# Designed miniproteins, single chains, continued (2): the designs that were tried, part 33

Each design is a single chain, and the fold is of that chain. pLDDT is the mean over its residues in the fold that is shown.

## One batch from the design tools (miniprotein)

Design m5130
Fold by ESMFold2-Fast:
Structure m5130 (fold): chain A 72 residues (1-72)
Amino acid sequence: EPLTDAEKAAIGEALPELSQEELDAAETLAQAKQLAVAIAYQKYKDDPEKAEKLADEYVAKIDAIHAASKAS
């Protein structure tokens, strides 16, 4: 699903490890999630269990932001 500018701003605030320029280049919710997952795996390169847990947390935050945006 397409990302709004408000969703991109909220995701950037919630996930400060994402660059705003990379997030602005994401056109869909799926692309934003993929970027967040990549950052989580990069952060815990030597610990895939921690990387997966952080990736799940990031995806959940993005989904919550998107759900809030749709409900408003």
Scores: mean pLDDT 78

Design m5131
Fold by ESMFold2-Fast:
Structure m5131 (fold): chain A 94 residues (1-94)
Amino acid sequence: FREELLALYRKAIEAGKKTVATEAERLAAKAFEHLLRYLETKNEKDLELALEYFRKAAELAGLDPEEVVEKFRRDAEELEDLLENDKEKLLSLF
């Protein structure tokens, strides 16, 4: 999960900021920006927006949006657990 999540996270942010990205990659970048904001502020609205952008990105990529959203939700829970129980491990992901 660490390597996959980090690779997807970096790819999504790069796509949003540096290059003419596919629409799916741009939406994934927005999802990760909202996830980062949620981790900082604990604002539920940012988590909801992150899940919505991931759903849209999955649709455009031809993936099952519910499967992608469910995986992302699990990944977000894992990140919160790491923040509480292992900050060093969480920081190594970013």
Scores: mean pLDDT 65

Design m5132
Fold by ESMFold2-Fast:
Structure m5132 (fold): chain A 71 residues (1-71)
Amino acid sequence: MSATQLVIRHEVSRLLSQVPSLSEEQKQAIIDRAIENPEQTLKEIVEEMLAEGKISEEQAQQIIDLVDNGQ
């Protein structure tokens, strides 16, 4: 794993740990997408997963709020 992939994994994991309603599978899916597409923002990944029905609107909003607050 590259240094960039390790940084993305760490940052995304930290943010998602603040959303207790996310399952381990949902967290891993978001992390995997962030690693596979490092050019995408976490907000873009979350919006895509919401459109696919893989996370709830409430979960998506909680993640977006955390990103917007820089945490």
Scores: mean pLDDT 79

Design m5133
Fold by ESMFold2-Fast:
Structure m5133 (fold): chain A 85 residues (1-85)
Amino acid sequence: GSLAQKAANIAVATQILAVGVRLEAEMAGDEDAVKEVNEILERTRKLSKELDEAIKNGDTERVQKIIEELRKLSDELAALAARVR
């Protein structure tokens, strides 16, 4: 369904952004930023696994909650990217 596809797209986009921000942090030698990005990436991967289970079970309410959590992680990542110099 469109909701499940939207959630999957957000998860993939967040992972791609996280990899890019991690590379920038690594190039800058910002070990704290690298750790924060790795924590966001791990949380995103965990939510992606929970999303797969929610889709398999037809749990539309859980899919919506996962979308909201993924959006919050994307916002945290964007804030971290803006802080990396």
Scores: mean pLDDT 83

Design m5134
Fold by ESMFold2-Fast:
Parts: C-alpha cells; sequence; structure tokens
Structure m5134 (fold): chain A 75 residues (1-75)
C-alpha cells in the first residue's frame, strides 16, 4: 500500500475511533458494548488483510480497548 493511502486510512480510523468514544461516553452500556465489538471487528479485518493496514488496525484496536474500559467503569 502506498504511504499516502495508508496515512489516509489511519487518519480516517482515528476520526472514527474518536467519534465512537465520544458517543460511548454519553451512551448506555449496551451501546458501548456494541461500539467496542464493531471497532474490534474492524481491527481484526485490517490485521488479516495486509501488513500495510496495520496502523489503521491499531487505531481501531485502541478504540475497542478504550470502549471496553468505559463499559467496565459504567458497570
Amino acid sequence: MEAEEQARLTAEAREEAKKAIEKAKKGTPEEIKKLAEEMSKKAQALQAGTPGNRAAGEEYSRAANELEAIYEEKE
């Protein structure tokens, strides 16, 4: 994957992660759990695809971990 395209995918992943986390802070535990699962699935898909997508996959993985932490704190 070209560096510019990889950088764009990573930036898009960061923006999506940020929006999901902000939504989760105001959401119900059930909504937070669903968001965490969605981010985790996206991270897994990118990890299974190509090494070039690793950075974007890491951003989704970090979002999933943060969402899980928010879920545990609210419970």
Scores: mean pLDDT 77

Design m5135
Fold by ESMFold2-Fast:
Formats: structure tokens, C-alpha cells, sequence
Structure m5135 (fold): chain A 62 residues (1-62)
């Protein structure tokens, strides 16, 4: 889970807006696969919220 969160952040940084959307898909996929996810879900949710905030900033810069 932590590696998936980190990968999503890297995809967002490298791909800009399109990368941020793909990063969210990676987090959603990781969440679906994990039965041992109580602690990981909280981290993934915060990462998704951070990506969403970055998307809003990117739209404001357009």
C-alpha cells in the first residue's frame, strides 16, 4: 500500500494533470485488492485528497 501511494505521487508529478488522474486510479485499484487495509485506507484517502488538491491548483493555473 505505501509503495502504491508513493507511485501515485510520482505519476502525478511526472504526468501533470493526466498523471494525477492515473495516480488516483492506481490508489483505487490498490484499495480494492487489499483485505488488510484498515491502516492503509486512511493513508490512501489522504493521498487521494492531496492529488485532488493538486488537480484544483492545476485548473486554477489554466
Amino acid sequence: MRDEVRRAQQISADGGLEGAIRGMDVLREAGRRSADADNAVAGAQQAIDNVRAKLEAQQAAS
Scores: mean pLDDT 66

Design m5136
Fold by ESMFold2-Fast:
Structure m5136 (fold): chain A 60 residues (1-60)
Amino acid sequence: SMNDELVEQLIEELRRVQEMLREGRISQAQADTAVSRLVGALRGLLSDQEVQEILDEVRA
């Protein structure tokens, strides 16, 4: 579905942000701003529990 495709895209962007931060390509402030926007979008599509599970996976 369109929502499933959007969720997959948002998760991919979250993983990219974490990778760029790990590699030193972006600052912590840039990463925090990007993560806040992406999490806000995910919260519009998924439950709080599902969003937390995604964040825990991406941070691992």
Scores: mean pLDDT 85

Design m5137
Fold by ESMFold2-Fast:
Structure m5137 (fold): chain A 100 residues (1-100)
Amino acid sequence: MKFKSLEEAVDYFLEEYKKLYKISSSELAEEIEKIQNLEPVKHPEIVKLYAILSVYHGKGKLLIDSPELKKALEDLKVDAENMDLKKLEEYINKVIEEIK
């Protein structure tokens, strides 16, 4: 898919994720908090989204030693060292395709 901004792509993913798993916005916020606290969540797609956004904002580095985040990056075949805005959008689109 093509989106006008990264924010639009992220918002689209989060809305489709909520629809797929029938969760509320408050339950989604709790899942994100669990990922931040290195706690397991039920569905891997949100972990994948969080991992790619973390690498982008970390300029190619995960600041947290998380096996789940590392596995998510490996599953998506993320080239962390060459992360840019265009690649971030491509990875977000891959995760969106997993929840279609």
Scores: mean pLDDT 77

Design m5138
Fold by ESMFold2-Fast:
Structure m5138 (fold): chain A 84 residues (1-84)
Amino acid sequence: SIDEEIEEFLEKTKLNLSKEEVLKKLEKIEQILKEAFEEYKKEKDESGEEAMKEVMERAYEKLDEELKELWEKMEKAAKEEMAK
């Protein structure tokens, strides 16, 4: 479940955040991603990995500093797991 993934993420990253705080921040990130995707769809009719990369970049630019820090830690944790 998402709850279990968040608990594992917090344990691996040593973030001093509650599970509830992470969930609320993830909801904000999801909303920003949705907005970035809707803007992308209006400008371009593209799909696939390149489209996802541009949407992710647009979303990141819309994040405040606190959400950017969480995003960067999530990306780093994901890259470290994939590198094993």
Scores: mean pLDDT 71

Design m5139
Fold by ESMFold2-Fast:
Structure m5139 (fold): chain A 86 residues (1-86)
Amino acid sequence: GVATLSPVEIKEATPNVLEATVTVEGSAALDKLFFFEEGSGFRTPPVAAQPGETYRLLFPKEDVEKIVVYGYQKGQPEVVREGYPP
C-alpha cells in the first residue's frame, strides 16, 4: 500500500498562535512524519504514523512563514505538503 498526507490546514487558534493540522491518508503507514517551519528552521522530531492519525502543531503567529510536512515511506517517493498562514 501507499501512504499519503492530507493538505496542511493552518488556522488561527488564538490571535497570536496558529495551528497546523495534517492527517495521514492512504493504505500504508509512514515510517517518518515531521513538521518544518521554513522561516525559523524549526523542525519537530520525526514520528512513525498510521493511516487515519491526525497531527496538530501550534506555532507563534509571528514565526510562521511556511509550514512543510514531510512524510517518508520506505521504497516510495517523499510526500510533501505545504501550507501558508491565512
Scores: mean pLDDT 85

Design m5140
Fold by ESMFold2-Fast:
Structure m5140 (fold): chain A 74 residues (1-74)
Amino acid sequence: SEEELEKLMEEAEALYIRVLGQEARGRTDLALVEEAIRALERTAEKAKELGYEKLAENARKMLEDMRRLKEQVA
């Protein structure tokens, strides 16, 4: 549902911001990065399913940022 997507988006964005805040402080938590990746994957898939292509694109860009960060610190 649209309400379900809105909640997923909010949770994914909150995790993304927390990861960026940790990176800025030099304290990247890999578990948090992986949690952000999972949340963004769910958000992108749900957005695509419901036809919200712009939201799906935005979620995928954030997902690419998180995946790149994981590869750099893992």
Scores: mean pLDDT 85

Design m5141
Fold by ESMFold2-Fast:
Structure m5141 (fold): chain A 117 residues (1-117)
Amino acid sequence: MEKELERLKEEAKREVLERIEEELKKKGEELSEEEKEILREAIDHALETFIDQLIESLKGRPEWKELADLLEKGDGEVVRLAIEFAAELIYGNLKGDADINEKVEELVEKVKKLLES
C-alpha cells in the first residue's frame, strides 16, 4: 500500500503544481523557485490532511467501514480516485474556489457508487 500511495501522492503533487504553473504562464506570470517550494509544501500538507480526514470520516460510518479499509489498504482504484479528487480540491482551494467539506461529501458519494457498481 504505502509505496503505491506515496507514488500516487507525488504524481498528484506534481500535476497540481504543473497545472498552476501553466495557468499562471498563460497570464504572463511565473513562479520563482522559492514560491514553487512553498506551494509544493502547501500541496503536500493539504493532500495528507485530506486523506487522513477522508479515512476518519469513512471509519465514523459503519456502512462505509469497508470503503475506509480499502482506501487505507491502498486499493488501486479507490486510492487513485481519492488522490485525483484531492488534487482537484487542492488546486481549487489554492485559486480560492474550493469548499473542502462539500468536496469531501462529493468524493464519498462517488466512491459509494463505485462500490455499488
Scores: mean pLDDT 65

Design m5142
Fold by ESMFold2-Fast:
Structure m5142 (fold): chain A 65 residues (1-65)
Amino acid sequence: VMEEVEKAVKEVLEKNKDAPEEEVKKAVSQTVLRIASKNGASVTHFSVEELAPGVYKVEVELHKD
């Protein structure tokens, strides 16, 4: 699950390189939630930080029962 999330997040970041920060955060959060739901997991931690222009730090923690 986490590996699928990481891959999808990286793809979203590449696709949205020129997008505003708000659009990037929205796309990332939607993607994380979608993958978590698909895999029966809950998002227990989520943060997106812009470290530099176009460079993002994404932290995700999932709980799978």
Scores: mean pLDDT 75

Design m5143
Fold by ESMFold2-Fast:
Structure m5143 (fold): chain A 93 residues (1-93)
Amino acid sequence: MEEIIKENYETIDKFIEEQLKRLEEETADLPEEEKEVLLEGAKFMAEKLKEKIEKAYNKELTEEELKKMTEEFRKKAEEMEKRLEEIKRREAA
């Protein structure tokens, strides 16, 4: 799961980087002042988008969420053990 999330994140990140490079090439003929403003704006938006994506992935990989999932698995295991024990007692009786 973690590897799949990382691969998807890296793919999106690379795509954004490629689009920014392409924008730099397409704006090469513009006056420097106009080019700088446009590129800075695009880079700012791209950075904001990357941050949003990173926060989304980080939420899935937070220690608290991992602990919560681990505890839920433990609770389910305990419930199954208790249920099995009750069945054994019922069969033994």
Scores: mean pLDDT 60

Design m5144
Fold by ESMFold2-Fast:
Structure m5144 (fold): chain A 99 residues (1-99)
Amino acid sequence: DEVEELKKRIAELHEKLAEAYEKKDFEKARELAEEIIELQEELIIKTRGESEELKEQLERNRKAGKELTEKEIELAKESEEAREQLAELERARAEILRE
């Protein structure tokens, strides 16, 4: 139940993140991206000994993380503010992956 709720929330946050990028709301995009990364890490921890379905969801989340990187690169090309935002997102993701 908690795992299912986390998966649903992560998917919803990805939709909100795309909308934030479309609106050029970089501050909100950063907050959403950081929350997604945090929830993805929590999902990985909670799916220890998981079923095949949960393993598939983890793979989907990893793919979504790669898409996030693509959006970060797009932002970096447009403004100095976006470049600073990208650096923060990269640090947050690197920290999660190190754990």
Scores: mean pLDDT 64

Design m5145
Fold by ESMFold2-Fast:
Structure m5145 (fold): chain A 71 residues (1-71)
Amino acid sequence: SMTAKGGAGAATAGAYGGSDEAARAAGLHNQSKGTKGNLQALEKALEGLASKDREKAGEAALEGGIMGYQD
């Protein structure tokens, strides 16, 4: 299902400062390639992740701009 608008992912990231969301995404990625590596399953998982990341990408872009300001 791709109905998730990033609410769960964003909430998890907010609670743990973003590290938990990254760890969760890494876990799913390793699961796909470590177990079967099925291309169709991987594509589906990536599409689900991309769907969630789409909403928070807008906020990440703003924070990315701040990085240029610091560095």
Scores: mean pLDDT 47

Design m5146
Fold by ESMFold2-Fast:
Structure m5146 (fold): chain A 78 residues (1-78)
Amino acid sequence: SALEEVDKLVDALVERGVISEEEAEELRELAREAHAAAEAGTPENRARAKELAARIEARIRAAYERHPELMEEIGEEG
């Protein structure tokens, strides 16, 4: 599930000192909001879910860009 996926990524980033626990909590909250919006199933809620997902992706991507060693562990090209 999307929530489990974000939680795993966020935990890995915290364990490696890439982000703080506060940043991790914020990402988890965004993931919960995105999931709830997607489940609501209205066009407006789907648009919001997509926006929230993009924000989560951007924040995770920024963390990986600061720490390229993490990309090696997730099987991406180093």
Scores: mean pLDDT 74

Design m5147
Fold by ESMFold2-Fast:
Structure m5147 (fold): chain A 88 residues (1-88)
Amino acid sequence: DARYEAYRRAIEELLRRLGVPEEAIETVLRLLDLAEAARRNPEQADALEAEARRLYEENRELVLLAEEALLAHREEVIELFERRLAEL
């Protein structure tokens, strides 16, 4: 899905700009990929959501690093979403 790929790239670029470590970026992007896969494949949603939960729990510190960076730079995050909403 071209729209999902564009969104995924925007999140990757934002996290990289905020100085989030590559391992944390990779973990967040993997979680996004699992969520998108669950949305596209309802018959596999439970299994994919379980995998996402496991990945989150095993890599909680990396996810929290990304979350803290996003919260600390809330203005930039809001600006990104405002731009994306304006494109709809």
Scores: mean pLDDT 79

Design m5148
Fold by ESMFold2-Fast:
Structure m5148 (fold): chain A 79 residues (1-79)
Amino acid sequence: FSPETRERAKQALVKAVSKTLDKLIKEGVPEKDAIDAVSLAVQRHGPELLQEAAQLPEDEAVKKLYERLYEESKKIIKE
C-alpha cells in the first residue's frame, strides 16, 4: 500500500469504529463493554480490515468495515 492509501484505510477504520460504538451503545450495551468488544475486534481483525479498506472507495470501506466490526463485536459480547 502507498502511504496515502494506508492513511485513507485508517480513516475508514476510525469512522467504522465510531459507528459501531454508537450502534452498540444505542442498542443498550454498556459503554465499557462496547469499547472493550470493539477494541478486541480491531485487535483480532485490524490487519485484514485495513487490507480490505485499501481496496475500496472510502464510503464502501466504512460501510463494510462497520458491518464486519459490528458482527465481530457482537460475537465477543456473547462470550
Scores: mean pLDDT 83

Design m5149
Fold by ESMFold2-Fast:
Structure m5149 (fold): chain A 69 residues (1-69)
Amino acid sequence: MPTPEELLERYEGADGTLSAAQAVAALKELGLSEAEAVALLNRYVDPETGRLSREQALALLEEAKRSLE
């Protein structure tokens, strides 16, 4: 299973942030369903921009990994 850091390197944009679509793709690669990925994303995404900072994306992926253990 990829680590949260490996997923960040793969899916982050040039500015170091993730779009909602990139975050969902990373969560699905980790093993979540699309519905689970969207539900988890809603707790971390910035409601103003619809994006995640690198810090928020890392926290999201780490929570997802813990939920799969």
Scores: mean pLDDT 79

Design m5150
Fold by ESMFold2-Fast:
Structure m5150 (fold): chain A 67 residues (1-67)
Amino acid sequence: DPLEKIKELVEKLKENPNDEETWFELGKALGEIKDRELREEILKELEKEFGDSEYFPFATLFLPSSA
């Protein structure tokens, strides 16, 4: 379940917000979410909590390209 995995990865990021591997796994899990609105809400919450992280862009690596 990608939502459950995202919750676990978010807890991991609270301990180390610059963990590249955790950000990469989070990006993969986000890419598995078919609901675009839910995915965007999760990204907004991540930006609020971890927006200063250099690896935040990794969360968007597996998202569908949008104009």
Scores: mean pLDDT 76

Design m5151
Fold by ESMFold2-Fast:
Structure m5151 (fold): chain A 94 residues (1-94)
Amino acid sequence: APSAAALRREFFELVVELYELIKKELDLNSPETKELLKLIGEAAVHALEHKDYAAALELVKKALELARKNNFPEEIIKKIEEIERVLEQLLAAE
């Protein structure tokens, strides 16, 4: 299994990749896009600054629900699902 440090690095890289997909695929001025960015940003702060993977996971689950409800591109939904899986692995490792 990957180390907690490797999982934190993977989480960071997935969040960066998600941000690039959002810039490419979504309207940055839409309220739904702004809410997605807020949820992912808050999740990143909880996971990376506080090592609070449980709080980060709750925020990512809300982001996934928002993305599905608003029919966001499949690539964005899949990237949020990958972030959720890494956070579940981090939570299990701590």
Scores: mean pLDDT 87

Design m5152
Fold by ESMFold2-Fast:
Structure m5152 (fold): chain A 115 residues (1-115)
Amino acid sequence: MVEVVFPDIPIDELLNLTPEQKAIYDELLARARERAAQLVADGKITPEQATVLVNAVDLVVRYLILKGKSKEEIEETVDRVMEAILKGYSDEEIEALLKDPLLREIVRTALEALK
């Protein structure tokens, strides 16, 4: 089993979502889990790698909700994060794709865990 320690995010704030924020979180995390499960079924990633991917998406969604980002912006950012992790982007490619330092650190942590 691969244990992944992601960046320090205020856990108490991540758990205190409004009903509207929780609906966005539940929908986007369900989509990430379904996509990860399909990638495992297709033999493209391992179950352990799928766990890392879903955990990275969880942190990204919660962080962007706390920053007051729209559902559309969160969806676009999740797609970019998943692409960076699945394609094994370099630090330069991550920096070009993601401007937020915490999002960059989440992706780097996920990629390090997948080595």
Scores: mean pLDDT 78

Design m5153
Fold by ESMFold2-Fast:
Structure m5153 (fold): chain A 95 residues (1-95)
Amino acid sequence: SEVEEAKKIAQEALEKAKQDAKKAKEIARTEGVEKGQNYLGMGTSKVISDLLKAGAASRTEEARQVLLEAMKQVMDLYNEARKEIEAEGAAKEAA
């Protein structure tokens, strides 16, 4: 169904956001906070763009709602990762 396709797209977007967050934190620890944040920003733009495109192509409101909820969760994941990178950087400088 279209809803099942939307759920699959949503799950793939959330999995990518989690991977991007993990890798951005690793980059921030090894190469610096700014590089980690830049990687995270690029991932955010790509994933949100893909979800918006999928939503625009959706024929049912139920499928659009699935994708909109995924967008909120993806944004929350990226925002929390950004905060964690900033907090780790601040803690490292304070030590």
Scores: mean pLDDT 84

Design m5154
Fold by ESMFold2-Fast:
Structure m5154 (fold): chain A 83 residues (1-83)
Amino acid sequence: SAAQLRVLEAMHRLIAEGRAKNGYVSAAQLAEELGVSQGTVSRRLQELEKEGLIARSKADPRRYLLTPDGIRLLEEARQAAAA
């Protein structure tokens, strides 16, 4: 969905800008970046994790990483937007 793509784009932006600790982002960082509540972000993160587009940190389950599938989906969305 467009809402899921916005979360993935925000994660990628935080990582690209060096604002993600070791490539991991928190729900709080995403809520700030997207201008939405942490509850809204947490619900979307649960859906994205279920779809395999993000994964939780083994050391801290409150932190999330983009999976290769999540990166591919973003690249496909960017290519579609550029056409």
Scores: mean pLDDT 81

Design m5155
Fold by ESMFold2-Fast:
Structure m5155 (fold): chain A 69 residues (1-69)
Amino acid sequence: SAAEAAAKGARLAGESRPDNEEAARGAMQAYVGAASGDRALAERGVRLVAEGGADEEAIKGLQEGAKGT
């Protein structure tokens, strides 16, 4: 599901950039957006994670969650 893809992406983002607060905030916004059906919030979260420099695999998971929302 979109929420499951977002949850996996958020976990991977936290693992790749544990000390990056911007990536952590973005991952949370992407997950909350996907879980609540707020695609705009999910997409904003994905942008923050990408700007925070998370691994491409983490970004891809969050993007899949946002698109499935």
Scores: mean pLDDT 74

Design m5156
Fold by ESMFold2-Fast:
Structure m5156 (fold): chain A 69 residues (1-69)
Amino acid sequence: SVKAKVIGIDGNIVTIDVGEKEVKIGDLAYKNGQLIGSVVEVGRTTAKIEVADESLVKVGDVLEIEPFK
């Protein structure tokens, strides 16, 4: 798994501080063992996660990113 810090939130889209070397589109995002969303966009140094419930996430949170299985 990859640990990623939330650096921005825009509606149901969360920006994390890891990019294409660490994560891929379709990877799953967990907070405290709970599935909260999936990676929908990957940049060079950052990525974006689409979450079902934006109230579950805040800036500064650390998420666990796991490969989609």
Scores: mean pLDDT 85

Design m5157
Fold by ESMFold2-Fast:
Structure m5157 (fold): chain A 74 residues (1-74)
Amino acid sequence: DDKEDAKKAIANVEKLIPELEKQGKTALVKTGEEIKRIAEEILNDTLNEEEVRKREEELKKETEPEVKKLLEKM
């Protein structure tokens, strides 16, 4: 059930985001917020796959420098 999966995703992300923010993991926070947004759109029957794809591309562009920086620290 997509709506049950969406509720679970929202609950998990809401628990994780404050901890990620405390750790300064901005790229992961942005990714979590997008997951939550997609899940909320599923619950509200407003999900548009083309809009999700566009947001994923923009998120990738916005988070790529920070993800690269995180990988360099590993």
Scores: mean pLDDT 76

Design m5158
Fold by ESMFold2-Fast:
Structure m5158 (fold): chain A 87 residues (1-87)
Amino acid sequence: APSPLEKVEAAIARLRELAAASTDPELRQALENAVAYLEAVLADPSVSPAEAQEMAIMVLGILVEELRGRDPETAAALREVLAELRA
């Protein structure tokens, strides 16, 4: 099974792909901000891999709620990433 660290790294990669594919500047910025935040979390030596996974779950949960009515396709992709983080 993937480790907590591997799951967070996979989530960051998926967020980068979604940001690169987005033609909506506000959506791209929101996804890029999430990537920057999670990269900072992984770079913090005081944060355990398990804590980083929990923080990634919270961040993606917020993004799903924000995008629920605005971009259903991106929200669906983010729900898939969130399910992978929770597995």
Scores: mean pLDDT 86

Design m5159
Fold by ESMFold2-Fast:
Structure m5159 (fold): chain A 65 residues (1-65)
Amino acid sequence: SELEEREVRMEAAELLIEASKTLDQDTYAKLMSEIAKLFAEAKSVEERRKAVEQARKLMEELKKK
């Protein structure tokens, strides 16, 4: 669904905005690179949704350092 693809893209954008406010510049760049990689490999809306979930877990791990 085009609507579902829009929702996943908005979730990814919100995650990146949150990361830009909470992470330092180097850590943010690392997260951006990982999200871009996961999204490039995703072939469906469901895989992109899983990519956002994995990116959020990575952000939480990076915040602990």
Scores: mean pLDDT 78

Design m5160
Fold by ESMFold2-Fast:
Structure m5160 (fold): chain A 67 residues (1-67)
Amino acid sequence: MKAILARAKEETTLAGSPPVKLKKGDEVLVLKIHEDGMAEVVVEHDGKWLHGLVDVSKLEFLGEVEV
């Protein structure tokens, strides 16, 4: 399936359960962009795949990837 690869431009928080701190340069897969400017993302953290929301203004979009 298609997703958008993005990278954190600065330290930010993945709003999920649990919330996770993302560092500058961390890569995420964007599944959906919401009207409020939040991106629904999936990220690998501590050997687990986490799903949550990140502020779009904190992300640099790199392009579409096949996953």
Scores: mean pLDDT 77

Design m5161
Fold by ESMFold2-Fast:
Structure m5161 (fold): chain A 68 residues (1-68)
Amino acid sequence: GPVAEVTLDDGRRVEIEITRDLGGGAYEGVAVSGGEYTGKRVLLFVTGDRASLLFEDGSSASGTVRLR
């Protein structure tokens, strides 16, 4: 499936496998790499090259995103 590669504002990298496109720049996915985030479900909100991440445990992060 499509992948989002996110570089968080703190310098950490998270790779998200997108499982659903919700439209309007919103996606559901699972973090396939990203340290503490690995294996967690995530809501991804993309605006331009920026992404906001909301994980299933209630943690959040933001960064720059590349979709492929």
Scores: mean pLDDT 85

Design m5162
Fold by ESMFold2-Fast:
Structure m5162 (fold): chain A 78 residues (1-78)
Amino acid sequence: PRVPITTADGSVISLTLLKPLNEEAAKLLSEISKAAMEGDLEAARKALEELVKKGYITEEEAERVFEEIKKSQEKAGL
């Protein structure tokens, strides 16, 4: 399944889950969405790492999403 994450610049990142969405994944996705909207890179990193540890996404997917969040923060600073 794929889930959208809205970033600070109004862009939408598609995140691909390896497992069905459940309460745990939904909570972590909420944390990522909040961090992405606020430009909180530390919080975004922690939540993405937790999704990897729980097997919901790959390390490559986490890195790609994290880079998009960083880029969106730079754009939102304008």
Scores: mean pLDDT 79

Design m5163
Fold by ESMFold2-Fast:
Structure m5163 (fold): chain A 107 residues (1-107)
Amino acid sequence: KIAEYYRKAAEYLKKDLTDVDALTQAYLALTEAAIEELKKNNPNLPEEKIKEIREKTKEEAPKIAQAIADKYKELKANKDEEGIKKMEEMRKKLAELAEEKAKEEEK
């Protein structure tokens, strides 16, 4: 379960940084992975708290994804090579981290 969410997140993070839908799906997948890890480490976690996290993430994920896409488009329009490189390196590191987490949880 956790491994599937991390693999899904890594797959979406490998898409274009202007793909709002892909960024939204990556954020949602990472949140589900975090929820499953939280359940594993806290077996007494109330279902109401999990529901609150999911509802909040559903509302915020598209907004965060849009902000990321807008920033990347701004950097490209301004020909900010350093800013573009920094965002691409962050995307690559997040995808690599998600893939490593998926491998850890497959055992």
Scores: mean pLDDT 83

Design m5164
Fold by ESMFold2-Fast:
Structure m5164 (fold): chain A 94 residues (1-94)
Amino acid sequence: SLEELKKEILEILEEVARLLEENGLFEAARYVRELAKKVAEEDDPERIRRLVESAFLHAIMAAEAAGDSELVARITELGRRAMELAEEMIELAK
């Protein structure tokens, strides 16, 4: 269901925010959580996809700027899963 896919996306975004916080990237974590709130309130799957993409672009850039290649790899894998879920939401909404 669309609700279940959205729930999984929100769980991934919270995991990303926690990973950023655990690595001292508090500003990036806050931004990811702000975008997660927008995802929670958004009904358009295409807008959700754009919000998810923005969250992961920002999170990856922050991890890269910190020089943490392991964190970059972990966030990139979470982003791949979140984007797959967002694409599935778009297909189901058609």
Scores: mean pLDDT 89

